# Designed miniproteins, single chains: the designs that were tried, part 42

Each design is a single chain, and the fold is of that chain. pLDDT is the mean over its residues in the fold that is shown.

## One batch from the design tools (miniprotein)

Design m1534
Fold by ESMFold2-Fast:
Structure m1534 (fold): chain A 69 residues (1-69)
Amino acid sequence: MATEMAMKMYLMQHGVKSLEEIENMSPAELKKLYRELLRKEGYSEEEIEQLFKTMELIDKTIEALKKKG
């Protein structure tokens, strides 16, 4: 999914873990680390929640477009 790829790219850019570790993480583990990293970068819990909600909406929109095509 596009949102999972975005989380992986962000974690890679910030050097949180190796590429191999990031690739072997579950979606839940990726979301947990991504949330932790955003907190360290100074994002509020409200901003993080809004970002995750936006990402879910994007994933749903992509899925709807696939079903239409």
Scores: mean pLDDT 75

Design m1535
Fold by ESMFold2-Fast:
Formats: sequence, C-alpha cells, structure tokens
Structure m1535 (fold): chain A 69 residues (1-69)
Amino acid sequence: PVEAVAAFLKSHLPLTDEGARRVAELLVELHKTDPEAARGLIRTILIGHGVPEEEIDALVDEVMALLDA
C-alpha cells in the first residue's frame, strides 16, 4: 500500500518522491492502529496544501481505500 498511497499523494499534492513515501509510510502505520486518526491526518494534509473543500472527502476516501487494500 505504501507505493500506491505515495503515488496517489504525488498526483494531487506538490510532494517530492521522498516526501510522499514518508507520508505514505506514516499513514500506513497510523491506519493499522487508528484508522480514524489516519483519516483525520489525510484531511489535514489536503487542507494544508489548499485542496478545495468540496474535493477533500472524495480524496480522503480514495486514500483510505488504498490503505485498506
């Protein structure tokens, strides 16, 4: 899931390869112990990068689906 999550984040956010991988690794580990905290962190990252509010929920759901795969 790390590679898929990192690729998804890079397609939507101005992250480096290393930055996207580190965020993906953190999300994968957080999702194992606290899926709701992982969802909240994804939302926070998207908001912090200026993703439009109307797109946030759909993108959060896509990342969560990749984490569940």
Scores: mean pLDDT 83

Design m1536
Fold by ESMFold2-Fast:
Structure m1536 (fold): chain A 67 residues (1-67)
Amino acid sequence: AEPFLKAGKGAFNAGDYETAIAAYRKALELDPDNAEAWRLLGEAYRKMGKVEEADKYFEKARELDPE
């Protein structure tokens, strides 16, 4: 699970948001309660201009890790 998040962050930093999304989704397949993966998925969608999808994923992340 963790290796997919790291790979996704690498792709995100390189501007490859499509690859980042794919990696984050794989992380979530292994650990659907990973709040960081949901947040990162939202950030990638936001960068792609898909604000409604981004907001949904940010809300999911916050519910899993509300502090």
Scores: mean pLDDT 81

Design m1537
Fold by ESMFold2-Fast:
Structure m1537 (fold): chain A 76 residues (1-76)
Amino acid sequence: SRVDELIEKLKNAKSQDEALEILAELVDRVTPEQKEKVIEALKNSPLTKEQALQFKAAHADRLTPALLEAIDEAVS
């Protein structure tokens, strides 16, 4: 699926800016079944914990519960 492709791109992102662009495409798309893959992708991405938390705050109104939980778990 497109979401699975975006998660794989996030995992292999080459820069923080690329990772943030991919994460923005995922903001309203992540389902509970994809949560664990997103956690792994975030941990392997070049994004800092601070950037992940800033993204969460900036997009709180659009984030799916699964993506919100994935960000929280990735920064723990």
Scores: mean pLDDT 86

Design m1538
Fold by ESMFold2-Fast:
Structure m1538 (fold): chain A 70 residues (1-70)
Amino acid sequence: SMKKKQIRELTLQVIGLVLRALGAALDGNMEEAERALEEAEELVKELGKLDKEVAEEMRKLVEKARKDVE
């Protein structure tokens, strides 16, 4: 279904942005890390409109990444 495809695509985008944020932080690129985390947080909001449980798991992932960047 279209909804399942959108959930999958948004979930993969969030994971990709989290990895980008962590990589950027490792390189000392704090502006890129923050931008990637902000983008991930916006996608989690979109994901929440489609699947609350998946959005909650992704929200926790982004929150953990934000703490790891600091």
Scores: mean pLDDT 89

Design m1539
Fold by ESMFold2-Fast:
Structure m1539 (fold): chain A 71 residues (1-71)
Amino acid sequence: FGTPEVLEEALKAVEEAAKKGDIEEAKRRIKEIGERHNTPALANLILEELEQLNGDLKALAEGIRNLRKGL
């Protein structure tokens, strides 16, 4: 399990949820990804960022993309 793989899956989930406007689906999928990859701390950081962005899934997707580019 690697941080780049987790971020890629999280980005896809966030982008899909943004297309639907479904914040709850994004939260659920991020938690599932964290559990599957045994990275609950990273999943919690992504969820906290979504809360700081007031549910702006598009802004969250940009943040994840930028974080991945830094790896």
Scores: mean pLDDT 78

Design m1540
Fold by ESMFold2-Fast:
Structure m1540 (fold): chain A 80 residues (1-80)
Amino acid sequence: EEEEKRRKEIEETLRDVANRLIAVGFLVDAALKHNILDKITPEEAQKMVDRVYEALRTDGPAAAQAEADRLVEEFKKKLE
């Protein structure tokens, strides 16, 4: 049915957007915790979000949070 097909397409799109927003949330939380949110460039933020999103998609939210913490800590070490 047409409605069922449209609904699935919308749900898949919204799920992808939601997962990306969750990935951004994990990254922002990690950056605030490490006090470096103002030091991350837009280009680096985009790459970090992509990696956190991939971890969320493949290994779930705990893995995504760990990846966000790892990426932010690694970036902070490069600033020192």
Scores: mean pLDDT 80

Design m1541
Fold by ESMFold2-Fast:
Structure m1541 (fold): chain A 90 residues (1-90)
Amino acid sequence: SLAELLRRLVEFVEELYEKYKRGEISEDQALTEIANKLSELVSQVEPEHRPALQALALHVAREIERVRKGELSLEELVDSFRAAVAALLA
């Protein structure tokens, strides 16, 4: 289901953020893995769910660029991501 896919996606992003906080991965590595996971999911979802996942992926891609420019923290990206997923499930 879309809800199960989005739940696992949130868990994946949260695990990357925890690894980052522990110094196990760099900020850029976390951002790259988030972008790659979203691209994989967009390619794998049913056609009816693809527009919503594409919109989420585009939003997150823009926020990743803001983090890279120092305009947004990784924590703020993760919080925004949780909110965007919650909105898709409402």
Scores: mean pLDDT 87

Design m1542
Fold by ESMFold2-Fast:
Structure m1542 (fold): chain A 62 residues (1-62)
Amino acid sequence: SLIEEAEKLVKEAEKAYEEGNYDKAAELYFQAAQLYLKAKAPREKVSELIEKALEAQRKAAE
């Protein structure tokens, strides 16, 4: 399902973030957010993932 795919992407994003690969983490969080949007998930879930993606982008720019 779209939700299961999104959950896998979130786990991959968390791993990338832990490894310091912030660009990859941001991409994966954005991809997960898009899948949750398609699945009509709650706004809060989508916003949370977008916030994490933007945080990862900020760290990548440092």
Scores: mean pLDDT 86

Design m1543
Fold by ESMFold2-Fast:
Structure m1543 (fold): chain A 66 residues (1-66)
Amino acid sequence: GKKVLLIVAKTKEEAEALAAELRREHPDVGVYAATSEQGKKAKEVAEAEAKKYGLELEILLVGGEV
Protein backbone atom coordinates (compact mmCIF):
# COMPACT_ATOMS: atom_id res chain seq x y z
CA GLY A 1 0.00 0.00 0.00
CA LYS A 2 0.93 3.67 -0.22
CA LYS A 3 0.56 4.39 3.50
CA VAL A 4 1.17 3.20 7.05
CA LEU A 5 -1.78 3.48 9.46
CA LEU A 6 -1.29 3.67 13.23
CA ILE A 7 -4.32 3.01 15.46
CA VAL A 8 -4.03 4.33 19.03
CA ALA A 9 -6.82 3.24 21.39
CA LYS A 10 -7.50 3.28 25.13
CA THR A 11 -7.10 -0.50 25.50
CA LYS A 12 -4.95 -3.13 23.77
CA GLU A 13 -8.02 -5.24 22.96
CA GLU A 14 -9.81 -2.30 21.31
CA ALA A 15 -6.70 -1.32 19.30
CA GLU A 16 -6.13 -4.90 18.06
CA ALA A 17 -9.81 -5.39 17.14
CA LEU A 18 -9.84 -2.20 15.05
CA ALA A 19 -6.48 -3.03 13.45
CA ALA A 20 -7.68 -6.54 12.51
CA GLU A 21 -10.79 -5.10 10.83
CA LEU A 22 -8.76 -2.52 8.87
CA ARG A 23 -6.17 -5.14 7.80
CA ARG A 24 -9.02 -7.32 6.50
CA GLU A 25 -10.60 -4.43 4.53
CA HIS A 26 -7.27 -2.95 3.34
CA PRO A 27 -4.71 -5.80 3.12
CA ASP A 28 -2.29 -3.57 1.14
CA VAL A 29 -1.99 -1.01 3.96
CA GLY A 30 0.50 -1.44 6.83
CA VAL A 31 -1.68 -1.30 9.97
CA TYR A 32 -0.23 -1.04 13.49
CA ALA A 33 -2.06 -1.05 16.83
CA ALA A 34 -0.99 0.65 20.06
CA THR A 35 -2.35 1.92 23.38
CA SER A 36 -1.87 5.52 24.60
CA GLU A 37 0.96 4.27 26.88
CA GLN A 38 2.71 2.80 23.81
CA GLY A 39 1.58 5.53 21.40
CA LYS A 40 4.66 7.77 21.44
CA LYS A 41 7.06 4.86 20.82
CA ALA A 42 4.69 3.28 18.27
CA LYS A 43 4.48 6.63 16.46
CA GLU A 44 8.30 6.82 16.27
CA VAL A 45 8.48 3.28 14.83
CA ALA A 46 5.67 3.93 12.32
CA GLU A 47 7.28 7.22 11.22
CA ALA A 48 10.65 5.47 10.71
CA GLU A 49 9.04 2.70 8.63
CA ALA A 50 7.03 5.18 6.53
CA LYS A 51 10.18 7.24 5.88
CA LYS A 52 12.23 4.13 5.01
CA TYR A 53 9.73 2.97 2.36
CA GLY A 54 8.58 6.40 1.13
CA LEU A 55 5.04 5.90 2.50
CA GLU A 56 2.71 8.41 4.13
CA LEU A 57 1.78 7.99 7.80
CA GLU A 58 -1.82 8.34 9.02
CA ILE A 59 -2.64 8.24 12.74
CA LEU A 60 -6.12 7.39 14.04
CA LEU A 61 -6.78 8.27 17.67
CA VAL A 62 -9.70 6.16 19.01
CA GLY A 63 -9.84 7.15 22.67
CA GLY A 64 -6.02 7.11 22.76
CA GLU A 65 -3.18 9.63 22.45
CA VAL A 66 0.47 9.79 21.31
Scores: mean pLDDT 75

Design m1544
Fold by ESMFold2-Fast:
Structure m1544 (fold): chain A 61 residues (1-61)
Amino acid sequence: SHATALAYLERAREALAAGDVERAGKLFLAALSLDPDNPEIRAALREAVERYPQLAPLLAH
């Protein structure tokens, strides 16, 4: 579960690097559903929200 959640986080970062914010949002949601209290996933999402405010609703998960 934890390792799989971090794999989704890595794919989310790759999607953001490619400019695919919609795909990144789906991958962040997948990571959070597997490990909702993971500080690394939540920190990465907060950083993503600073550049892409449309991801802010995911912070409520």
Scores: mean pLDDT 83

Design m1545
Fold by ESMFold2-Fast:
Structure m1545 (fold): chain A 63 residues (1-63)
Amino acid sequence: SLVEEAERLIKEATEYIEKGDFEKAQELINKAVEIVQKLADEGRYEAAARLASKINEIKEKLK
């Protein structure tokens, strides 16, 4: 599912942040954001909001 794919991308992005590979982490985050947009387009607003929150928490680690 799109939710499962986004969650996997978020997990992989976290692993790359732990490795110090912020460029790869950002690429995975961008892909997860695209999935969030698709979920919102499908009317799955609760899932989109939950995943967007997780993405924002990870983005704070890149600052």
Scores: mean pLDDT 84

Design m1546
Fold by ESMFold2-Fast:
Structure m1546 (fold): chain A 96 residues (1-96)
Amino acid sequence: MREAEEALEEARRAIEAGDAEAALRALERAIDVAARLYEEGRYREAAEVAREAFELALELAERVELTPEQARRLAVLGTTAGLLHVGAEFEARLAE
């Protein structure tokens, strides 16, 4: 969890600084952690990390000017985070 928290905080700081490359790298790390949690069956934790990453991806799109390449990378990362969040939420509910 600390790894996810650190990656999400790095993404927030990069967005505040207008650093698209740093924000994209930090989001990728957070999403990788969420995917690993999902594979481990830690669905509630995976859902929370993925939700926060998705929200930050939307914030990056709104607040920072992106090159076309960066915009494509962000679309993939945002889509992945959204799908991980929804999938993990369903898995968590089914595990009740």
Scores: mean pLDDT 89

Design m1547
Fold by ESMFold2-Fast:
Structure m1547 (fold): chain A 62 residues (1-62)
Amino acid sequence: SVEEARKALEEARKALDEASGRANHLAQTHDETDPEALQAIVDATLEMIKAVVAQLSAERAL
């Protein structure tokens, strides 16, 4: 339904905003010589990409 699609879009936008905030924070505080920190940045970036795809899919459902 349109209502469910709107809710999914709202949740996808919130997830994208949170993922973007995490990735930005990690990029500002990371130590480039720490492989765990680099992996965390990669993981956060992948979560942002997944959130963007989810948002686009939800918008298509509307």
Scores: mean pLDDT 72

Design m1548
Fold by ESMFold2-Fast:
Structure m1548 (fold): chain A 79 residues (1-79)
Amino acid sequence: SMEEFLKELDAGALLIAAVTYLNAAKRAKERGDFDTAKELYEKAIELARQAIEVAKDNPTLRKAAEYLLEEAEKGLKEV
């Protein structure tokens, strides 16, 4: 349906945002900017959690969001 399609687009946008913040957090960590890395990992976690909620009925998008959440939480524990 159109409603399901729009939810998938919303989940996709949240996943792209989560990946963007996660990659930015990794770069901040690599340069020793742990305060910035922490803030960016926290944003990635928030976006990944939102993506999980929006993608609840789409197993592929949900698994992608869960993976990003796990990666961001792991990164946050290391800063």
Scores: mean pLDDT 87

Design m1549
Fold by ESMFold2-Fast:
Structure m1549 (fold): chain A 63 residues (1-63)
Amino acid sequence: MKYKKMTKEEVVNLLSLAGITIDEVGENKLIIKDPAQKEKAVELLKKNNIPYKVGDDYIEIYY
């Protein structure tokens, strides 16, 4: 049995719809330079049970 994980495009769309500005979209990293927007992104990822790791100006996402 295979579970469909969220794609990079789906995650980016989720954050954009919430008003979060992403400065750069990498393969598994989202560069968000504004600390307030980064915190909002982390909250949304946590709410949606998306695995992530927080850096200084980025969020690494495990799709």
Scores: mean pLDDT 75

Design m1550
Fold by ESMFold2-Fast:
Structure m1550 (fold): chain A 113 residues (1-113)
Amino acid sequence: MKKAEVTFDASELVEKAKAAGAEPIYVRVTAEALDGGKITRVEVRADGTQPAVAEGSGQRLEAGIRVPPDAKRVEAKVTVEGDKATVKLTIEVYANGKLIDRKEETFEVEAEE
């Protein structure tokens, strides 16, 4: 089965949250297959932590990670299976349990053989 990977750098969203002075910071990533394909893995990585990983096979998966205060980079990686897919990635940044920022990106992917 063909697989493609989508990567998103959430570091700018996390820097905005840190500048607001609210802690703790939590990043949630939701991946949705809007047209074709299946989401098989969502990984969220932050400096100084083990990656948060969700695995499955379906139209939607989510994973989240608590961001250490000193983390400089936060990245989401999504694996999709299928010949072609439109993938919507929703990144939500929470500070002290409150949603403070949300970004949506849409990616058109063709899986490599």
Scores: mean pLDDT 79

Design m1552
Fold by ESMFold2-Fast:
Structure m1552 (fold): chain A 70 residues (1-70)
Amino acid sequence: SKAEELEKRGEELARKALEALAAGDVDRAVALYEEALRLAIEAARLRGDEELAAEAEAALPAVLARVRAL
């Protein structure tokens, strides 16, 4: 399904974000994490999980700020 495709892409981007962070490229890691989280939010909405999508959207700024602080 479309949701499954988005979830797989999000997982791959999250993995690449960790690799970028390990390499010291914080800007790239933040951009990749942001995209991964947006794909996860879209997938949650496609599955009808509006509560999870809303929670993830609310948490997004704090998560990205934490990555930037590394």
Scores: mean pLDDT 83

Design m1553
Fold by ESMFold2-Fast:
Structure m1553 (fold): chain A 58 residues (1-58)
Amino acid sequence: MEIARAVKDVTVDAPSILKLKKGDLVEILKRYSNGDVLARSLKTGKVGLVGEDLLELL
């Protein structure tokens, strides 16, 4: 299981975007060639897209 931490808040209100608070842990499910990742929030269980530049691998 690949775990990353959000380095800043993600507050964009879009259906495909994973909303996060700084310090939230996510499981990376898939990486895309455009720099996005599909991730699951370990706090909420929600799945969505987030920029890989907003994540720090643990």
Scores: mean pLDDT 81

Design m1554
Fold by ESMFold2-Fast:
Structure m1554 (fold): chain A 70 residues (1-70)
Amino acid sequence: MKAKVDEILAQGRAELAAARSVDEIKLAANRTANRLLDALKDASEDEKIKALQELARLTGEALARLRAEQ
């Protein structure tokens, strides 16, 4: 389970890093969230929360990068 979550987050990070607009960040974040929740379908609420918090952190970093690039 954790290895699959890490793989999904790594892919999500790459998609977020490639995003050139707020709309692209939103689409990448939504796709990654859906993949995480599907992978964690039978996991505890704590594991789901941790995965989504990490995605939120990565999304925040992508938005900060885009703002700095203007």
Scores: mean pLDDT 85

Design m1555
Fold by ESMFold2-Fast:
Formats: C-alpha cells, structure tokens, sequence
Structure m1555 (fold): chain A 68 residues (1-68)
C-alpha cells in the first residue's frame, strides 16, 4: 500500500541519517517487514545494485520521485 511504501521510505531515511547508507541486507529485511508493490521493490533493488550494494540519500530521493 502507499502507506506501507511511505513507512519503508521513512525507515530507509532513518538508516541514512544514522549510518550514511543502507546496505542490500538492510533493504531486504525492510522489504519483508513492509507490504510494498512489486514495482517499488524492483526500483529499490535496481538502485541498490547501481550503487554497488548500498543506497545513499540521493539515490533514495530519486526513487521517491518515481513512486510519488
């Protein structure tokens, strides 16, 4: 749902604030916790792969623009 997508994005932002990045393992754990669409799941996994296994603030902001 859109609310679950917003919660996932919020948690990812918190990890970036605390650690400067999100790892693929952390992303996969959050994707199990929140009910997000397959399209959002694929976008997040594609961006983390493009980032060499990590997601940064800039990468997450680009994803947020594509899903909103």
Amino acid sequence: SKEEEAKLIHELNLLIIDNGKVTKSELEELLKKYDVSEEVRKLLLEEIEKGGGVLTKENLEEIAKKVS
Scores: mean pLDDT 79

Design m1556
Fold by ESMFold2-Fast:
Structure m1556 (fold): chain A 68 residues (1-68)
Amino acid sequence: SMDELRQVMDESLDTLLEFARRFHREGDLDSLRQLLDILEQDLARETDPEVRQRLEEAVEEVRRLLEE
């Protein structure tokens, strides 16, 4: 169902943000910047408003880790 797909997406984004925090903790800023680029490209191509909002939140978290 759509609700199940949204839950899986939320879990996937949470896992991805855990990965981002790990890169930050380890000082792997190059990987963190690459992750930001991937997320911004996904956001630019996304047309579903709910998925788009979740991607915008993920982009914001990664930008904060990069201290923009």
Scores: mean pLDDT 78

Design m1557
Fold by ESMFold2-Fast:
Structure m1557 (fold): chain A 81 residues (1-81)
Amino acid sequence: MEELREKALKAVEEGNADEAYRLAMQLVKQGKYDEAIEIARRLEEAGFFEQARIVLSEAYHAKGKLDEGVAEALRIEERAR
């Protein structure tokens, strides 16, 4: 679990958004929603808005925070415009 988070953070740092996205989605699948949200925020900070928006939406949805997930996804979408 911690290993996936570490690998995803390293992928963001290296500019490998696709790998970070893939690993973050694995974290969501494993129920590690807060770790996936952390990766999504790092992707957003790095300018990978599409990947960040998708991960954030999926993590909040899986966590049962639908309204919060929609609000965060819209925030990233507006920032990407």
Scores: mean pLDDT 81

Design m1558
Fold by ESMFold2-Fast:
Structure m1558 (fold): chain A 68 residues (1-68)
Amino acid sequence: MEEKEFDELSRRAGQLALTDPALAERLGALSREYAEAGRAVASAPGDEKAKEVAKEMKRKMLEALKAL
């Protein structure tokens, strides 16, 4: 259910960002870092360090979304 929770929180955050430019910028920066970490894992599936970074970025993103 982690993916569904992430999707629901992201959708709600997107709605809030429509009326809060500072929130939109902050979430945009986190989304970019998260996407970069995901691409690193995709390009090197056997890289345990890349997987750890991606998990940490997802955790930070979830914490930021839940704090809204």
Scores: mean pLDDT 74

Design m1560
Fold by ESMFold2-Fast:
Structure m1560 (fold): chain A 70 residues (1-70)
Amino acid sequence: PVDALEAALRELGLSDEAIANVRLDVETFGWTPEQLSSIVAQVRIARLMVERGLREPGTSAPAVPRLDLP
């Protein structure tokens, strides 16, 4: 699942460093496929908001809005 997440984030224009940080976090904290899917969806929404001019492009390292649960 991490490889699919990496591919999706790369398609969304994230840097290799940001993608590597997400991979490290997933391997360290054991994120589930549902959590990985949520990250991708939220990054996609953030990209759409930037394209619509609703927010400025940030330096979004993996752009995880929050950790899932504590």
Scores: mean pLDDT 63

Design m1561
Fold by ESMFold2-Fast:
Structure m1561 (fold): chain A 86 residues (1-86)
Amino acid sequence: AEELAREAAELLLRAAELDPARREDLRALAEAALSALGQPDAAEHLRVLAEGAREAAEAAEDPETSELLREAAELLEEAARLLEAE
């Protein structure tokens, strides 16, 4: 779970570099993903963040940025699934 959340955060930060208009929002998402791992309801938090990344992907005009955000969303959702299995 931690490894997947970290990879998602890296993808969110890369997308932030490509999209100046959403840079602060994407950085906040990356920080929230890493912070969520220590919470009692981490899986729920990661799912909310995955939804946010998916919405950002749909709003992205650049195909490369959209792909990075979609991949980040999938990683966050997978991390949530692993945490629920514990």
Scores: mean pLDDT 80

Design m1562
Fold by ESMFold2-Fast:
Structure m1562 (fold): chain A 62 residues (1-62)
Amino acid sequence: SMQKQIEELKKEIKKANEEGDFDTAEKKYQELLKLYEQMGDTIGAEMAQIGIAVTRTAKRRA
């Protein structure tokens, strides 16, 4: 169930990024980070943090 939530969030993030909706992408990355932290998935959490940083950079450039 948690893994299905993670895959769904990844799809939503990809769609938001493709649409240039960086506010939605950032919010979904924050949800993804919380799920990885709950699972104790350190690498997943780090990947989500990188996603947040990249999304914030894209917002600043727009």
Scores: mean pLDDT 85

Design m1563
Fold by ESMFold2-Fast:
Structure m1563 (fold): chain A 82 residues (1-82)
Amino acid sequence: MSAEEILAAARELAARLLAEGASKDELIDRLSRFVADVLRAAGVPRAEIEAVVQAIARAIQEGESPEEAARRALAVLAELLA
Protein backbone atom coordinates (compact mmCIF):
# COMPACT_ATOMS: atom_id res chain seq x y z
CA MET A 1 0.00 0.00 0.00
CA SER A 2 1.15 3.57 -0.67
CA ALA A 3 1.31 6.19 2.13
CA GLU A 4 -1.78 7.85 0.60
CA GLU A 5 -3.68 4.52 0.60
CA ILE A 6 -2.74 3.84 4.25
CA LEU A 7 -3.87 7.34 5.29
CA ALA A 8 -7.14 7.04 3.31
CA ALA A 9 -7.91 3.65 4.92
CA ALA A 10 -7.07 4.97 8.41
CA ARG A 11 -9.32 8.01 7.82
CA GLU A 12 -12.19 5.72 6.71
CA LEU A 13 -11.69 3.50 9.80
CA ALA A 14 -11.64 6.55 12.12
CA ALA A 15 -14.86 7.93 10.56
CA ARG A 16 -16.55 4.52 11.00
CA LEU A 17 -15.42 4.24 14.64
CA LEU A 18 -16.64 7.79 15.43
CA ALA A 19 -20.03 7.00 13.80
CA GLU A 20 -20.26 3.96 16.14
CA GLY A 21 -19.58 6.15 19.21
CA ALA A 22 -16.07 4.81 19.87
CA SER A 23 -14.19 6.02 22.96
CA LYS A 24 -10.62 7.37 22.85
CA ASP A 25 -9.38 3.98 24.16
CA GLU A 26 -11.20 2.17 21.32
CA LEU A 27 -9.68 4.63 18.81
CA ILE A 28 -6.18 3.91 20.22
CA ASP A 29 -6.70 0.13 20.03
CA ARG A 30 -8.33 -0.01 16.58
CA LEU A 31 -6.20 2.61 14.75
CA SER A 32 -2.91 1.38 16.31
CA ARG A 33 -3.72 -2.25 15.39
CA PHE A 34 -4.68 -1.28 11.82
CA VAL A 35 -1.53 0.83 11.27
CA ALA A 36 0.76 -1.79 12.88
CA ASP A 37 -0.71 -4.57 10.69
CA VAL A 38 -0.36 -2.50 7.48
CA LEU A 39 3.22 -1.40 8.24
CA ARG A 40 4.22 -4.96 9.23
CA ALA A 41 2.81 -6.28 5.91
CA ALA A 42 4.86 -3.58 4.11
CA GLY A 43 8.07 -4.82 5.81
CA VAL A 44 8.59 -1.81 8.09
CA PRO A 45 10.99 -2.64 10.99
CA ARG A 46 9.39 -3.40 14.39
CA ALA A 47 11.07 -0.41 16.12
CA GLU A 48 9.62 2.02 13.54
CA ILE A 49 6.15 0.44 13.86
CA GLU A 50 6.34 0.79 17.68
CA ALA A 51 7.33 4.48 17.32
CA VAL A 52 4.38 5.17 14.95
CA VAL A 53 1.91 3.36 17.25
CA GLN A 54 3.17 5.33 20.28
CA ALA A 55 2.85 8.64 18.37
CA ILE A 56 -0.75 7.79 17.36
CA ALA A 57 -1.68 6.78 20.94
CA ARG A 58 -0.19 10.03 22.30
CA ALA A 59 -2.06 12.16 19.73
CA ILE A 60 -5.36 10.47 20.68
CA GLN A 61 -4.70 10.94 24.43
CA GLU A 62 -4.06 14.69 23.86
CA GLY A 63 -7.44 15.15 22.11
CA GLU A 64 -10.25 16.70 24.19
CA SER A 65 -12.96 14.73 22.33
CA PRO A 66 -12.98 11.48 20.29
CA GLU A 67 -13.43 13.62 17.15
CA GLU A 68 -10.39 15.81 17.97
CA ALA A 69 -8.40 12.71 18.99
CA ALA A 70 -9.10 11.05 15.61
CA ARG A 71 -8.15 14.26 13.74
CA ARG A 72 -4.86 14.53 15.70
CA ALA A 73 -4.02 10.84 15.13
CA LEU A 74 -4.61 11.15 11.36
CA ALA A 75 -2.46 14.32 11.20
CA VAL A 76 0.42 12.56 13.02
CA LEU A 77 0.08 9.50 10.75
CA ALA A 78 0.16 11.74 7.63
CA GLU A 79 3.35 13.45 8.90
CA LEU A 80 5.07 10.12 9.75
CA LEU A 81 4.17 8.62 6.32
CA ALA A 82 5.54 11.66 4.43
Scores: mean pLDDT 82

Design m1564
Fold by ESMFold2-Fast:
Structure m1564 (fold): chain A 64 residues (1-64)
Amino acid sequence: MEERARELAEQAIELARQGDWEGALELLNELEREFPDSPYVLEARDGIAAIGAEIERQRPPPAA
């Protein structure tokens, strides 16, 4: 597995943890473009989705 693919996946997940969803998605798109067959694509997708689900679970519903 290429080191760059792993680094992109880790950075995308880290940006998601920081709440930078746009940055996380940009890095995920770069990872998918450069390394579409890498298992790190699924790892990054799963990591970002898990973080998003945790944030949604902890947030109160938005005001109307």
Scores: mean pLDDT 75

Design m1565
Fold by ESMFold2-Fast:
Structure m1565 (fold): chain A 55 residues (1-55)
Amino acid sequence: MDEWQTEVVRASNELGEAIENGDEEKAEEYARRLRELGVSEESVEQLRRTFEEEA
């Protein structure tokens, strides 16, 4: 598996956990990390919305 894919999956999981816990600071940090890895802002917002709906 590509190192980049592993990092994106890890950051996405951590973003979901932060949203579930209501940790706004951590959620923003992981969202920023995803953008640094080349994930588009639209994709990051879609992920956040999905996790918020599941919480």
Scores: mean pLDDT 77

Design m1566
Fold by ESMFold2-Fast:
Structure m1566 (fold): chain A 68 residues (1-68)
Amino acid sequence: MQQGVAVIQQLLIDLGLLPGGEVDGVFDAEVLAALNKLEDWVKELEKYLGLEEDGIADDKLLDALFNP
């Protein structure tokens, strides 16, 4: 079970959700709570990712058109 838990911990650290954590593969209730938060956060991030890319693309195109 360490493999699955380790992957989750590593992902959380990379996302900045568990900064300073260690990939020990220890399955804890805290890990479950973090996973639940991650899932909920991913839902919000999913629409934010699309909005951010669309916003950046629009701003980049508009700026390039009027400000070379």
Scores: mean pLDDT 62

Design m1567
Fold by ESMFold2-Fast:
Structure m1567 (fold): chain A 92 residues (1-92)
Amino acid sequence: SIGLRYYRQGRYDQSIQIYQQDLQTNPSAQRYNILGRSYYQQGRYDQSIDYYQQAISMDPNNSGAWYNMGQSYQQQGDYDRAQQYFRRSRQA
């Protein structure tokens, strides 16, 4: 999608705008996950966690979202919680 192309180009503000619009009509775990990753790349970890939680709520088998939650908690210094999410990612 065009939002993913913006993400891959490091254009995170544009990626966020496109995926937020897409979510209003076609929500999906993958869209929530990429939106979370865009916030993560901007150092906005609280926002990234919120979007990763929505991705997991829609698709508990989205291993990428579980992994990304682990990375976000690691950035917040919660290493024990990070390891729990990394383990869950491998089981998803």
Scores: mean pLDDT 86

Design m1568
Fold by ESMFold2-Fast:
Structure m1568 (fold): chain A 91 residues (1-91)
Amino acid sequence: MEAVIRVEKTVPLPDDVTTPEQAQAYADRLAKEAERELRSLPGVLEAGVIATPDLAAKTVHLRGTVVVERSQAEKVAKEIEEKLGFKTEIA
């Protein structure tokens, strides 16, 4: 039986990112990197991440879902928090 872990993290935008297009490109790159890192963890079956840039706040908000075996959910959530700095919620 599968379980879903919701992940969330907010990171700063670099000071040289000044346009919506630059912010979106940076956000897309972060989302792909986060997804790759999550998918590389033992026990992860699937992972997807969406990144939303906020130019006014100079932040990128990362939100995602990680699919795991139910028996591994707590272990994987802890590893995500410790290694990747995401906040996690098991659904």
Scores: mean pLDDT 86

Design m1569
Fold by ESMFold2-Fast:
Structure m1569 (fold): chain A 81 residues (1-81)
Amino acid sequence: LSPLEKQILLLELARKSAEEAVKENVPKEKILAGLDNVFKQLLAYGADEAEIQALREKLKAAPAEEIPGILREYIEKLRAK
């Protein structure tokens, strides 16, 4: 897999995990902690630091139920590269 394909695959898995966590009423804090580990791996796969920081801020500001949708938007942005 290319670095970009690795980023997309990791984000798709994270999005599915976030959808399940929201359905199970997992606290937003725990969902964000899990995503923090995902973002560290994305940076290791060559993700743009400024884009990841913007994504982190957007996720912190959003309610838990919007997290999967925000991740989906970012995935579509990467697919357009």
Scores: mean pLDDT 86

Design m1570
Fold by ESMFold2-Fast:
Structure m1570 (fold): chain A 88 residues (1-88)
Amino acid sequence: EREQVEADLERAIGVARELIDKAKEILNQAKSKEDLFEADVYVALAEIVVANAKITASRYPVSEETLRRIEEVEKEVDELNAKIKEKM
């Protein structure tokens, strides 16, 4: 049902944002290459969560608002990934 899919996607978006926030915290405090690698792991996990959310959204009828929120999180993941690679 649409409501269950929307709820699952909201949960996935929440998880991705938590992972992004952890990566940002580590990146802002990073003093070593090991810290950068740890931040990269959190971003990679967020990327997997977003990829799975996009697959789910392509298979089921989903609101335009939910699609936009997934796109916003994907953009944030891409921006963070670029910043980490620049510092590596």
Scores: mean pLDDT 85

Design m1571
Fold by ESMFold2-Fast:
Structure m1571 (fold): chain A 68 residues (1-68)
Amino acid sequence: GPVAPETVSFKDLPKEKLPAAIEAAVSLARDNGADPEKIDELRQKAEEALKAGDYETAIRYIKELFDL
């Protein structure tokens, strides 16, 4: 079966919740006054990774959005 590692938060996020996580990260970054251009770039990259089925890359960009 799939590996269930002891990793926290983003690595354990189910794929079904990734679109909601992208929206939450974008909203938080906007509320924190992050650069809109940077938010749009990271959002686009996260959505492209999600569309390609690259969930690890999508999670990485979501984390970068939260770190803005």
Scores: mean pLDDT 74

